# Ledger of designs, part 10: designed miniproteins, single chains

Each design is a single chain, and the fold is of that chain. pLDDT is the mean over its residues in the fold that is shown.

## One batch from the design tools (miniprotein)

Design m319
Fold by ESMFold2-Fast:
Structure m319 (fold): chain A 90 residues (1-90)
Amino acid sequence: KKEEAIKKINEVRDKALAELQKLIDEGKSYEEILRVVQRAQDEILKIVEEYLKENPDASEEEIQELRDAAVKASLRVKIEADLLYNKKKN
């Protein structure tokens, strides 16, 4: 179901956010922080690709909702990484 794919996307987001907070608290480099962001974005894209492969008859509405969830989750991780890094630097 689309809802299960969106749940998986949100779980990847939440895991990445927790990992980012830990890395920032431990004083890790921006390069290591970007690596977490990149990994989360790649995992989210894979979830979308796997859903589309398993559901070739998915409606345009379902595909759009899934893509919107993926974009929102990916942006959230990137924005939070930038905010957490800047807060620590300043």
Scores: mean pLDDT 84

Design m320
Fold by ESMFold2-Fast:
Structure m320 (fold): chain A 89 residues (1-89)
Amino acid sequence: MKIKIKSIKVELLDDKTVRITVEFENSEDAKKALPKIREIVEKLLKENPDLLGYSISLEGNKITVVLHAKDREAAEKISKQLVEEIKKL
């Protein structure tokens, strides 16, 4: 079943924190994507010691992931990896 992503927004909140907002066409697609996005972030957390933590939330048709990294370079690298994996949904 194809999940339709409407937009992905990436915001650097500070030198170590990135907010990624994924907007879906509807809330059902967002709910289906949530466990898959959580699995991707958990994998990135295990594979990247420079990723210190994350939070994930669902509000309507939007999933927000906040990444806390060691430095800006890690934050940018890991956020790019997350976005590319999300695009494959």
Scores: mean pLDDT 85

Design m321
Fold by ESMFold2-Fast:
Structure m321 (fold): chain A 88 residues (1-88)
Amino acid sequence: KEVKITVRIRARTPEEAERLAQDLVNLAKQVGAKEVKVERIGPDSTWRVTITVPEEKKEDALAMVEQFIRGARALGAEAEIESVEEKD
């Protein structure tokens, strides 16, 4: 019924990583995420954003995340989907 998409973001500076994480949170809210969890992981410049969407919004959420990842990588940051978890 729900899909949980986890994205890891790493940038050269903590400020850049935090801005990218906040941007992803805003995009997730726009696609109708039920919950967005933001965690600072790693030493200084790594963030994890976990986005929970209804199953019917899975494709829209994944498309948004892929677009975000391409944008982040174009700016020299590292961004990737760590996991996509589905529940019955």
Scores: mean pLDDT 82

Design m322
Fold by ESMFold2-Fast:
Structure m322 (fold): chain A 84 residues (1-84)
Amino acid sequence: KKRVLIRITLPDGQVFDIVLLKKSVEEAIKYVEEALQKAKDGVAVIRDDVSFVSYALKIKKGDVIEITAVLGDEVVSKTFTVTN
């Protein structure tokens, strides 16, 4: 597995930089999307695989969240819309 650098930007401008140990940027993006989908009471929790710090992201229905994953020269950006 490789170090994938994830940047998550919330609608309020708050930015979270998280390192995930994944096989690909696509796997890392999918993991983040699943964590956002599993948000309970408006809080999504994502743990950094290197520092072991858990980040609590406050989100609400209709929020558009920008996710950028970087692995070497590979950069993938996606938007996720909160449905719950």
Scores: mean pLDDT 84

Design m323
Fold by ESMFold2-Fast:
Structure m323 (fold): chain A 105 residues (1-105)
Amino acid sequence: MEAAEEAARAVREAGLEGGLRGLGLGTERARKDGKEKAAIQAGLAHGLGAISGSVGRLAGESDEEQAERAGRAAGEAASSELMGRENGEEAARYVAEGAREAAEA
């Protein structure tokens, strides 16, 4: 399963606020694990997810659509090659794991 689809599903299940919190937790975990570049990319993904969710709200999307949009944007940003493919794969994993934990909480 692609990281963007996993993040979209997890954020949708957690809701927008819970999902965004999960993305932030993933970023913090990457930092604690000493994955500095992955943590930076996960943080950028979290921010882009929040912006994308806000765009959905302004466009009149449902709460579920806003959450799915935010998760998709975060997953795509985290898995990008912006800081190199390897760091993108790590960032995507941290983002997806954080969002999944929020969905389970």
Scores: mean pLDDT 80

Design m324
Fold by ESMFold2-Fast:
Structure m324 (fold): chain A 108 residues (1-108)
Amino acid sequence: SAAAVARLRQLIAQLLATTDPAARDALLDQIIALLRQNADDEDVLLVAARGAHALAMRALRTGDRVMLATAERLLAEVERLAKDSKNLELQIEIGMARLVLGVAKVVL
């Protein structure tokens, strides 16, 4: 759904800009709910995977362990929903997010 993709992009942008932990948790809950409502929409899952990658990259650059935990929770939900997906672009984005998360966990 184009509407779901647009809403997800908005929520991820807010999540990336937010420094308040309570606001981050509320935004993550909204993102996860949107993903569950659109579990079969590979465009939605792809945007979420890219979002997890962006969060992990920001966490790594800023040393933000709370953002790292948020990225990990988001990626775990994307991986669960994409378990049976054969979409190569989605699999690549998930792999990239996992790689950055792995590096961030070692250095933070």
Scores: mean pLDDT 89

Design m325
Fold by ESMFold2-Fast:
Structure m325 (fold): chain A 76 residues (1-76)
Amino acid sequence: MTAEDLEHARAMIPEIAEEAGVPEELIERVLEAVRTKDRELYREVVEKVLERLLEETKDEKLVEEMRKQFEEVLAK
């Protein structure tokens, strides 16, 4: 991950999570996984965030777009 990807994730994730009612603890774990470059932890925690987003929003398309963005962060 580049420094720009990490900064972008840090800015976007808290805002989206707050609107969707995702627990702050899960957001901190995503940020920690990005900071430590732990791809396995990142995938695990991202799946939990996406599950929570689906429960709160009921918007499957939004969850799919978010999944694509998270996968793009890992690919760079």
Scores: mean pLDDT 67

Design m326
Fold by ESMFold2-Fast:
Structure m326 (fold): chain A 88 residues (1-88)
Amino acid sequence: MEEIEELATELLALAEAALAHGTREAIDAVMASFPVINAAREFLGERFKEVAERAHELAPEYARLSPEEIVARLRETAARLEALLKEA
């Protein structure tokens, strides 16, 4: 549970940071992560609100990274979260 919450928090924060940079690659990476975000939302249920609020607070830290680094971390985090959700 807690590992899924942490990865979902990081994924949402990275997605917000990626959209703030607004590059085509960043937008495409965020869109590709929607199935994993939706699966996490269904899994977490009522806990998703707290995860999303924490992600919003963390997004400015990730926005300081380069767009390329944000995209790379977003893809890695999405893959890790997808793997954990399949085991749950």
Scores: mean pLDDT 85

Design m327
Fold by ESMFold2-Fast:
Structure m327 (fold): chain A 65 residues (1-65)
Amino acid sequence: AAALAAEARALLEEAVRLAEAGDHEGAQKLMDEAQPLVVRVALLDPAAARELGRLAREAKSLIDA
């Protein structure tokens, strides 16, 4: 659980960074890689999954800006 959450968080934090730098394709790819991990985390730790969902929403907002 903790390892999956940490991996998903790292991918989403990097996605936010890439989106801020204007690499929207790279950001979307990392979000797509994080999605199955976030789904798995939601089954094991719903609170951690909600926080990961906020990061994903932030990255998506930057891509759509």
Scores: mean pLDDT 81

Design m328
Fold by ESMFold2-Fast:
Structure m328 (fold): chain A 57 residues (1-57)
Amino acid sequence: VIQPELPDELEYDPSNPREQELIDRLRKVFETSKSNAEFDERVEVIARENSLLQPSV
């Protein structure tokens, strides 16, 4: 398969709507990504936005 596989090494709570939102975004990124590089970049952006929740200032 030329497409990257979703990282299934992810521990999350499926009952948490915030986690579900993140999963949906990751799935969409996987579906729309055309290469490993693009997928990795978009996943990193999403992770940064959703996991940091802290200003860099």
Scores: mean pLDDT 61

Design m329
Fold by ESMFold2-Fast:
Structure m329 (fold): chain A 71 residues (1-71)
Amino acid sequence: GRLALSEEARRRITEILTASTKENVPAAVGGVLRGIGEHVHASLDPSTSREEADRAGVEGAEEGLEAVKKR
């Protein structure tokens, strides 16, 4: 589907979420999911390539987690 991430991107995001599970579960998960959602929303544009959408999703997850940690 249009919002589908590659298997590699999904694995990467899962690793990020799993690593944060013990310490900052509600905030870290919320931050990561928000970042993914924002980048995925951008990927709904027909001009955006699947590879670009996958990268945006992974970057959004990492950025969201970092923002929560620095907050």
Scores: mean pLDDT 62

Design m330
Fold by ESMFold2-Fast:
Structure m330 (fold): chain A 115 residues (1-115)
Amino acid sequence: MIDEILKLADEIRKLVREAVEILKSSPNPELQELADRLIKALEEFDKAYEKFKEDPSHLPELIAAMRRIVRLLSEAVRLAKELGDQETYDKLLEILRKVNELLVSIERLYRELQA
C-alpha cells in the first residue's frame, strides 16, 4: 500500500512538472508567475513525500501538499481560459483531471489504511 501511494505520487510529480513547462512556455506573465508558485508547491510536495516515505503517519501532510497543487492548477486553468489561451487551457485541464484522479486514488488508499 505505501509503495502504491508512492507510485501514484511519482505520477503526480511528473504531471506537475509538465504543467510547469507549459506555463513557462506561455507568453502571458500571469501564467509564468503561476509556474513559479507551482514550483514552490512541488518543493513542499517533495518534502512531504520524503517524510511520508520515512513515516507513513505523514500521509495527511502529503495529501495536503497535493491539494495545494490542485488549487494552483485550477487557478492556472481558469486564468488560461480568461486570457483566451485555448492551447494552454486544454493542456492544463487534461493535467488537472489526471492529478485529481490520482489524488482521489491516494485518498481511497488512505481510508483503507485506517480500516
Scores: mean pLDDT 88

Design m331
Fold by ESMFold2-Fast:
Structure m331 (fold): chain A 68 residues (1-68)
Amino acid sequence: LSEEEKKLILRIIGLKLRIIGLEMDIQLLQQRAAQGDASAQAQIDALQAEIAKLKAEIKRLEEELKKL
């Protein structure tokens, strides 16, 4: 692997780990929402929007990696 490929792979891995962390936070917030915490749903929606943004960035980087 080239250094350019390694940098893209590490960046993609970093973003995937961030998504896993956010999905874990959502799981905890879903439990709170089920128990009647109205504020938890707004936080879930915000985190889902952030995950969607990160997934779009990963897709962009994976397309860049395919060009190499």
Scores: mean pLDDT 87

Design m332
Fold by ESMFold2-Fast:
Structure m332 (fold): chain A 55 residues (1-55)
Amino acid sequence: ATPEQVVAAVAENARALKADGWEVDPDSIAKTLVAAGVITPEQAPAVRQAARDAA
């Protein structure tokens, strides 16, 4: 998957969680994805922003 596809998927998941009444923590999402090797640390700011914009 491209970095843009990963960011889009994070935004979709954040919107779905918010719709179900769950709290969305952009920092936790970005840290988890970096730790899992899904994104690089350089991509973390874009992922955090996408999660904030979606939540």
Scores: mean pLDDT 73

Design m333
Fold by ESMFold2-Fast:
Structure m333 (fold): chain A 76 residues (1-76)
Amino acid sequence: SLEELIARVEAGGLSKEELLELVKPFMTPEAYELLQRIVDRHPEHARDIILAALRKALEKGRPITVEDVQAAVNAI
């Protein structure tokens, strides 16, 4: 579930690559490509960005879009 995934990400200890693989099924392909570029540039913020995006997906009950990723980045 999204709630279980959020809890796993919040616990920490996951690599950038593990975080990206965990969130991938909840994203459109275009959103995932954008997220990969952002995380590659700012790996230190990967967890916070992915958490914001997952919470947005949970709130809306649909896959994360490019606009959702932009909003998540702007929220941190």
Scores: mean pLDDT 80

Design m334
Fold by ESMFold2-Fast:
Structure m334 (fold): chain A 81 residues (1-81)
Amino acid sequence: EIREKATELARNLALKQPSDFLFEALNEVNTYLVENPDYVPSEESIKLAREIAKEIEKELGLKLSEEEILLVAIYIDLLKE
């Protein structure tokens, strides 16, 4: 499920927690950005990432930065493809 994986990434980013999942997700995002330098995340994925960030704030009391929200949005776009 796209939302479940995106939520797990957001949770790991909020907690600043090293994990194999976080490193794999960040590596996929970074590889995609290197291969697609003109890429911009979709507005739909940004919107979903912001919704997930609010859910994480309610769950953990921790806010994601705008950069972290963009990482989640990029990851959502990758999961859709």
Scores: mean pLDDT 80

Design m335
Fold by ESMFold2-Fast:
Structure m335 (fold): chain A 107 residues (1-107)
Amino acid sequence: DVLDAQRERLLRLSQSVIEFARGILEEAKKNGDTETAKKAEDVISSFRDVEQAVRAGEPFSTQLALVQRGIDLMDKTAEAVKDPVLEFRIMMVRNFVQQELARIAAS
């Protein structure tokens, strides 16, 4: 079932981004970067909203819009971070999420 496959894909994507953002949050806290830490928490919250919308069976358009919101928050996190290595890692994951969103939307 295409819908079941799309649901599983969105859940795996959300879980992967949450785990990644937790890593960014811990690194930001270690570095005393309070602004990046707050933005990483916003990313975690946003992708938890995606998981909830998917599990609740919200309209597919709503699920995709929540992923796009999460991508926009990742862009803001990359802008805030002072460490160029962390910025690069955030942008790599952001680009992966954007590509996955495009593939899911095309299905």
Scores: mean pLDDT 86

Design m336
Fold by ESMFold2-Fast:
Structure m336 (fold): chain A 67 residues (1-67)
Amino acid sequence: MSREEALALARRVAEEDPEFAGLTDEQLELAAQFVLTSGGEELAKLSEEEKRRTARGALRAAKELGR
C-alpha cells in the first residue's frame, strides 16, 4: 500500500466515524504513517474490514498524540 492509499483510507474511515470528526490534515497524515508501519505492503492483501480496523487504530493513536 502506498502512502497516498493509506492517507485515503484514513480519511475515509475518519469521515465514516464521528469519533474522528475534526482531525487535522497533520493527524490524518500521522495516521497514514501508523497504517503503513503496522501493515506496510501486506495491508493491500487484507479484507476491507481488516483495513478499516487498522485505520481506526491508527486514527486513535494519531488523535491521542495530537492532543
Scores: mean pLDDT 77

Design m337
Fold by ESMFold2-Fast:
Structure m337 (fold): chain A 69 residues (1-69)
Amino acid sequence: MLKEKAEKLREIAKQVEAGKLSPEEAAKRLVELGVLTPEQAAALVASAEESGVPLSRVLRTIATHLENK
């Protein structure tokens, strides 16, 4: 279960990096997968924009955490 969610997160991160998904669309996919609440997803996007950290990097970190936990 968590490993499958991590795989989906890595795919979303790859699509964001390739410019196929916007940060907002990526956040929506995370909510659909049950990884984040809508509020958490919005906060994640806002935080990434404010800090200048690429959202794809943040998503890969979350995927690694889910897979190894």
Scores: mean pLDDT 76

Design m338
Fold by ESMFold2-Fast:
Structure m338 (fold): chain A 87 residues (1-87)
Amino acid sequence: SLGEETLRKLANAAIEDVKKAVEYAEAALTLAENGGASSELLEYIAKAAEEAAKKASPEDQKKLREIYEQLRELAEKRRAQEQKLLA
């Protein structure tokens, strides 16, 4: 979907431009919270935020880690929902 493509582009942008990593990661989290992403895509975005954090300033590392944790929680909740639908 267009939403999933946008989320992937935001995740990749966060890795490529560490100065804007927090902004891009926050945008990705907001879009993901609106329910458009699969658990696999949410895990991909979380990994991108984690990689961006490794290159960021200490202040931005803290923010990116918080976003990473929120994305991981959202991915786990979505995986549980996906499993329920398959049962």
Scores: mean pLDDT 73

Design m339
Fold by ESMFold2-Fast:
Structure m339 (fold): chain A 92 residues (1-92)
Amino acid sequence: SLERLIAALEKAAAEVVAEMEKNNTPLADELKALIDQLLAALRARDFDAARATLDQIGALIEQAGKQGADPRVLVLAGSFVAFAEMALWVLE
């Protein structure tokens, strides 16, 4: 179940990354790095690190929005964050 949940999050992350690249999103490289850190923390079962990284992703999405990120990217990134929060809640 954990492996399937991580695979679903990896797929959702790939969709966010593709939309960020398509739209030249502000802070895209920093967002990609944090998403990779989140997935690595989840694979390591470091849920404290995963929560801290997810909070950083949320803050960076808000900052990207203020810098003119495409609303489609913000919606996909927000959906990814909500899915990751739900996943963390289920895994604990």
Scores: mean pLDDT 85

Design m340
Fold by ESMFold2-Fast:
Structure m340 (fold): chain A 84 residues (1-84)
Amino acid sequence: SLEEALRRVRELFEEMRKVSEEANQKIADLKAETDRKVAELEASGATQEEIDRVRQEGNERIKKVSDEAGKKEGELWREALRAL
């Protein structure tokens, strides 16, 4: 029924919201970790190359979290369209 379809869509949108919230928290944590590592390297007199490497690794981790969240949100969106 239309009512059952609308309930399913609401549930899927709630799941999408949770995926986004979890991804945002993980990204925030990864940014904080990268900033902390960079600060430690700067304090220890590390080279610019070492600092850039740590920033690149941090950015790659963030990209992976973002890509995985986007894939999951896409799957949930496709399921919502099929429920209609």
Scores: mean pLDDT 89

Design m341
Fold by ESMFold2-Fast:
Structure m341 (fold): chain A 101 residues (1-101)
Amino acid sequence: SYEDNVQKGADYVKSIYDAAPEVFERLIKELGELASKIGKKVADTLEKSLRDLAEGKNPVEAADELAKVKLLMLATSEELWEEYLRLETRGLREAERKMRE
């Protein structure tokens, strides 16, 4: 179900945070700085949604808010969306590398 898939996503994000909190904190900061180009409230929403997912707080609401921010980025600029994906992919690869060490 959608809720089961959201929970699996939240569990994955929490695993990344638990294994490499410093990498996750840097990722939140970098993604927040990118989102701030749209507006401070967008950046605040993104950062809160990522932290809520990492902590297992309101995962469905957090995933929905994160999805809205991602759609807003895509609608605003393809360049902004491509940079978001680049930062997220790089951060996840660094975290996965640390989980294997």
Scores: mean pLDDT 83

Design m342
Fold by ESMFold2-Fast:
Structure m342 (fold): chain A 100 residues (1-100)
Amino acid sequence: MEEVEKKLKEFSELFKKLKEAFENKDFATFQESIDKLKELAEEIKKKYPELEPLYERLKQTLDNLYNAAKNNDFKTAEELLDEAERLALQIILLARQKEE
């Protein structure tokens, strides 16, 4: 569906922005990108409430990612960034299946 494809693109663009902000130590943009990813997850949750456990995992991973980056734990932050990206892709793929 066009809406799901648009959300997939938004997730990809937000993760790219998040990675760039992380590399540049731009915590303002990093936090903004995390907040936007959480908002996008909430929008998908409203349409597919059965995916709630994945939304909760994504939110926790994003919060842990922010805290790791803030504490200069770059190794943990990189691992959490990859996990958050995987969770976001899993959510959008499952939402796409519901539209079929």
Scores: mean pLDDT 77

Design m343
Fold by ESMFold2-Fast:
Structure m343 (fold): chain A 70 residues (1-70)
Amino acid sequence: SERDELIALAQLLAIEGELFYAEKTKDKKSVERALKDARELREQYPDMSPELKARLDEIIKRAEEILKKL
C-alpha cells in the first residue's frame, strides 16, 4: 500500500542517517542498532518497492562491513 511504502521510506531514511552518523563517530553500538533496525524494517514491510528493498539491502551490507572494521 502507498501508506506502507511511505512509512517504510521514512524509517529507511532515519536508519540511513543513524548509520551515517555512527560510521563517522565509530560508534559500534549505534552501527549494531542501525543494522538491527534495517533488518527489522525488511521483515516488517516485505512488499516494499524493489528500489527501497535494494537501498535497504545496501544499508545492511554497509553496516555489516563497518562492523568488521571496528
Scores: mean pLDDT 86

Design m344
Fold by ESMFold2-Fast:
Structure m344 (fold): chain A 69 residues (1-69)
Amino acid sequence: MKLSEEELKEIEEALEELEKEIPSASDSEKVSMASAAGIYGAEAANAGDEELKEKAERVVELAKEEIEK
């Protein structure tokens, strides 16, 4: 799939926001945030942006760790 520079920037900003919000979110919100980060990671991978994909994977891991307690 093809993403524009603007779309990639929006994904990066969204991932940064999720990373900030996850520690303070409810468990149900953390699950939703992990799903969103996973989708962003897949979009980045399809665009060939490995750095952004790795960032998304870190956000998903953070959400899982926070849920696991």
Scores: mean pLDDT 79

Design m345
Fold by ESMFold2-Fast:
Structure m345 (fold): chain A 80 residues (1-80)
Amino acid sequence: MKGDEYFEKAKKAIEEGNIGEAAKYFSQAVRDYVERGEYDKALEKAKELAELFQKRGIEIPMDTIEKGIKALKEEVEKKK
């Protein structure tokens, strides 16, 4: 699944300190999960990646994650 592939790439990029690539794959993973209707998985994986970013000194607020997922969900819902 593309979402799982993007999640693994994001995780690896965080471990390698490549924050730009990590952010790109983070966004792609969450979008893929949301587009598949896997909202709980999108939230779970987003929180996991945010925790890994925090270990690198980058704090992602929980409300930012929840807002992002909500925005993606609304975008997907508009597609029918």
Scores: mean pLDDT 78

Design m346
Fold by ESMFold2-Fast:
Structure m346 (fold): chain A 60 residues (1-60)
Amino acid sequence: NQVAIESAARLLASTLMPDDVSIEEYVELRQRALQGDEAAKAELDALEARSTERGIRDVT
């Protein structure tokens, strides 16, 4: 659902949003990834990984 995607994107943006991506761009990337856009999916994965690294995460 688009509304759920936008809500999730806003929560993530408030907490772990990368500096070079606006909330609107993040929502667009998630929507495109859901549509099967491989480039958008790769960008989304990279942004989420970068956000997680910045937010302090210890996983082994």
Scores: mean pLDDT 63

Design m347
Fold by ESMFold2-Fast:
Structure m347 (fold): chain A 73 residues (1-73)
Amino acid sequence: DAEKALAGLREKLKELIAIAKKDPSTAEAELAAAEALGERAVAGMKALSEEYAEQARKITEEAIAEIKKIKEE
């Protein structure tokens, strides 16, 4: 179920963001983890539908941007 997979991706990425916010020194590691999770999710969704692949990419890009902002600020 693509919807459940996208929900799981959002939840995992929220956890990584929360860890980075609580301890910004972890931001580099959480960024790498977010990139790896997103790459796997996009690859899996790409085989099913371009729309789901685009949703997974956007969810991942938003989380990466948030973690990068924590790292820089």
Scores: mean pLDDT 83

Design m348
Fold by ESMFold2-Fast:
Structure m348 (fold): chain A 67 residues (1-67)
Amino acid sequence: SAELEALIRELAELTGLSEETVRGIIEALKQSSGRGRETILRLLAKDTGVDLETIRRLVEEILELER
């Protein structure tokens, strides 16, 4: 999906991570739920300095397109 690829690129640009790293994080999030997912999101925000709400929004949009 062109929209999925655009969101992955946006998240990569905001975080400073590669698109491959972002895809790996999304795959880990797909295999986690509840508190495990929340922990990954919080660590990503803390490590990259990006706002948690922004990370959460983009990740939720990506996960919705991947379902």
Scores: mean pLDDT 83

Design m349
Fold by ESMFold2-Fast:
Structure m349 (fold): chain A 94 residues (1-94)
Amino acid sequence: MIDAEVKHALVLIYTAIALIDAEKGNEKSAVESLRKALELARQMAAEGDPLAPETFRDVAESARRVADLSKNEKYRKEFKQIAEEAERLADEVA
């Protein structure tokens, strides 16, 4: 397992990559990056990291922004699902 501070930094990096990839039309890569960010946030929550709720909200915000950039309906739905899942998890662990 990696350190909690490193996990938080990786979440921010993956959400930034997802936004860049979405702008370039690399929607599959954007989904993969957002799902990695969400999984890292889940690991932070499982470890009792007090930053986990805020980290889930960061993932949700980024997923919503990526959804707005997407012209592909399949990927837009996937991004919206990631955002909804992250918001639910933020509320659950708050």
Scores: mean pLDDT 84

Design m350
Fold by ESMFold2-Fast:
Structure m350 (fold): chain A 89 residues (1-89)
Amino acid sequence: MEKAIEALEEAVDILKKSKNPKVQQLADEARKLIEEAKNSTDKEKQIELLYKAVRLLQEAAEYMDDETREKVLSLIQKAVDEIEKEKEK
């Protein structure tokens, strides 16, 4: 799970460099969900919060240039893969 959180935090940091107010708002909302997930002791709740953050970050990525979008989506995919591995245990 820690690797999933790190990948999503890196995606947020990339998106927050954008001057687009919609991207900044979505990235800030995703960061709040990631912080809630980090503070949760319930794995099911943590997974739910991280998937909500994934949704917001995917939406924010649509506003980015092709190179930045590809980088952000790659980080989101790494996070999803790590979350799915935790669910299969």
Scores: mean pLDDT 86

Design m351
Fold by ESMFold2-Fast:
Structure m351 (fold): chain A 74 residues (1-74)
Amino acid sequence: SRIDNYITTLLSEFQLRMKLTDDEKKLLEELVRRYLSGARTTMEILEAMERVRDEMAEYYRKQGRLEDAKRIRS
């Protein structure tokens, strides 16, 4: 499905910059399903992908993992 392709794309993007745990992969998948399932236009898809990145960066910041947050949002 298109959602599975977006999950694969974002997982690949994150894994180029950092190592993801199984819990982090699951969180990323849940965020993709939450924000991209309703996205229809290219702009909506791009905005939803940025929201997923922002939520993952915030997750890392809340855990004190500031370097990991920067790798996603720099």
Scores: mean pLDDT 84

Design m352
Fold by ESMFold2-Fast:
Structure m352 (fold): chain A 60 residues (1-60)
Amino acid sequence: MSISEVAQKAIEKAKALPNLVSMETSLSVEGNTVTATVKATIKGADGSLEEKTITVSGEA
């Protein structure tokens, strides 16, 4: 799996969240493993902001 595919899968999962306000994407490499982490902020039904972390890993 390519680094770009790992990042794209994480971003796609974040974009599927309802009422997405913002997202930040980061990549880390540990040995042969690439991890994409998306910190997504969504607005709940009560108007509160909630952070969701989405992590996707694959081999480079």
Scores: mean pLDDT 79

Design m353
Fold by ESMFold2-Fast:
Structure m353 (fold): chain A 78 residues (1-78)
Amino acid sequence: MEKADKYEREGEEAFKKKDYKKAIEYYSKALQAYVSERNYDKAKEVAEKLAEAKIKNGADPEQVERVKQLLLEVLEEQ
């Protein structure tokens, strides 16, 4: 069973329950796992979900968006 897919699913479940701290934890694990698996399309998708979870958890939207854009640029170069 793909490890990254499990983490993404657990993150989505936490996000639906408004547990944004847990969603951030699992989306971060999913992102790292997808990058390790060289699945950069899924890594980009999870980076978007991670950014939304961070904003919902009270992070500065402008700072989160800036970090997300830098990450997406790195993933697109792969």
Scores: mean pLDDT 82

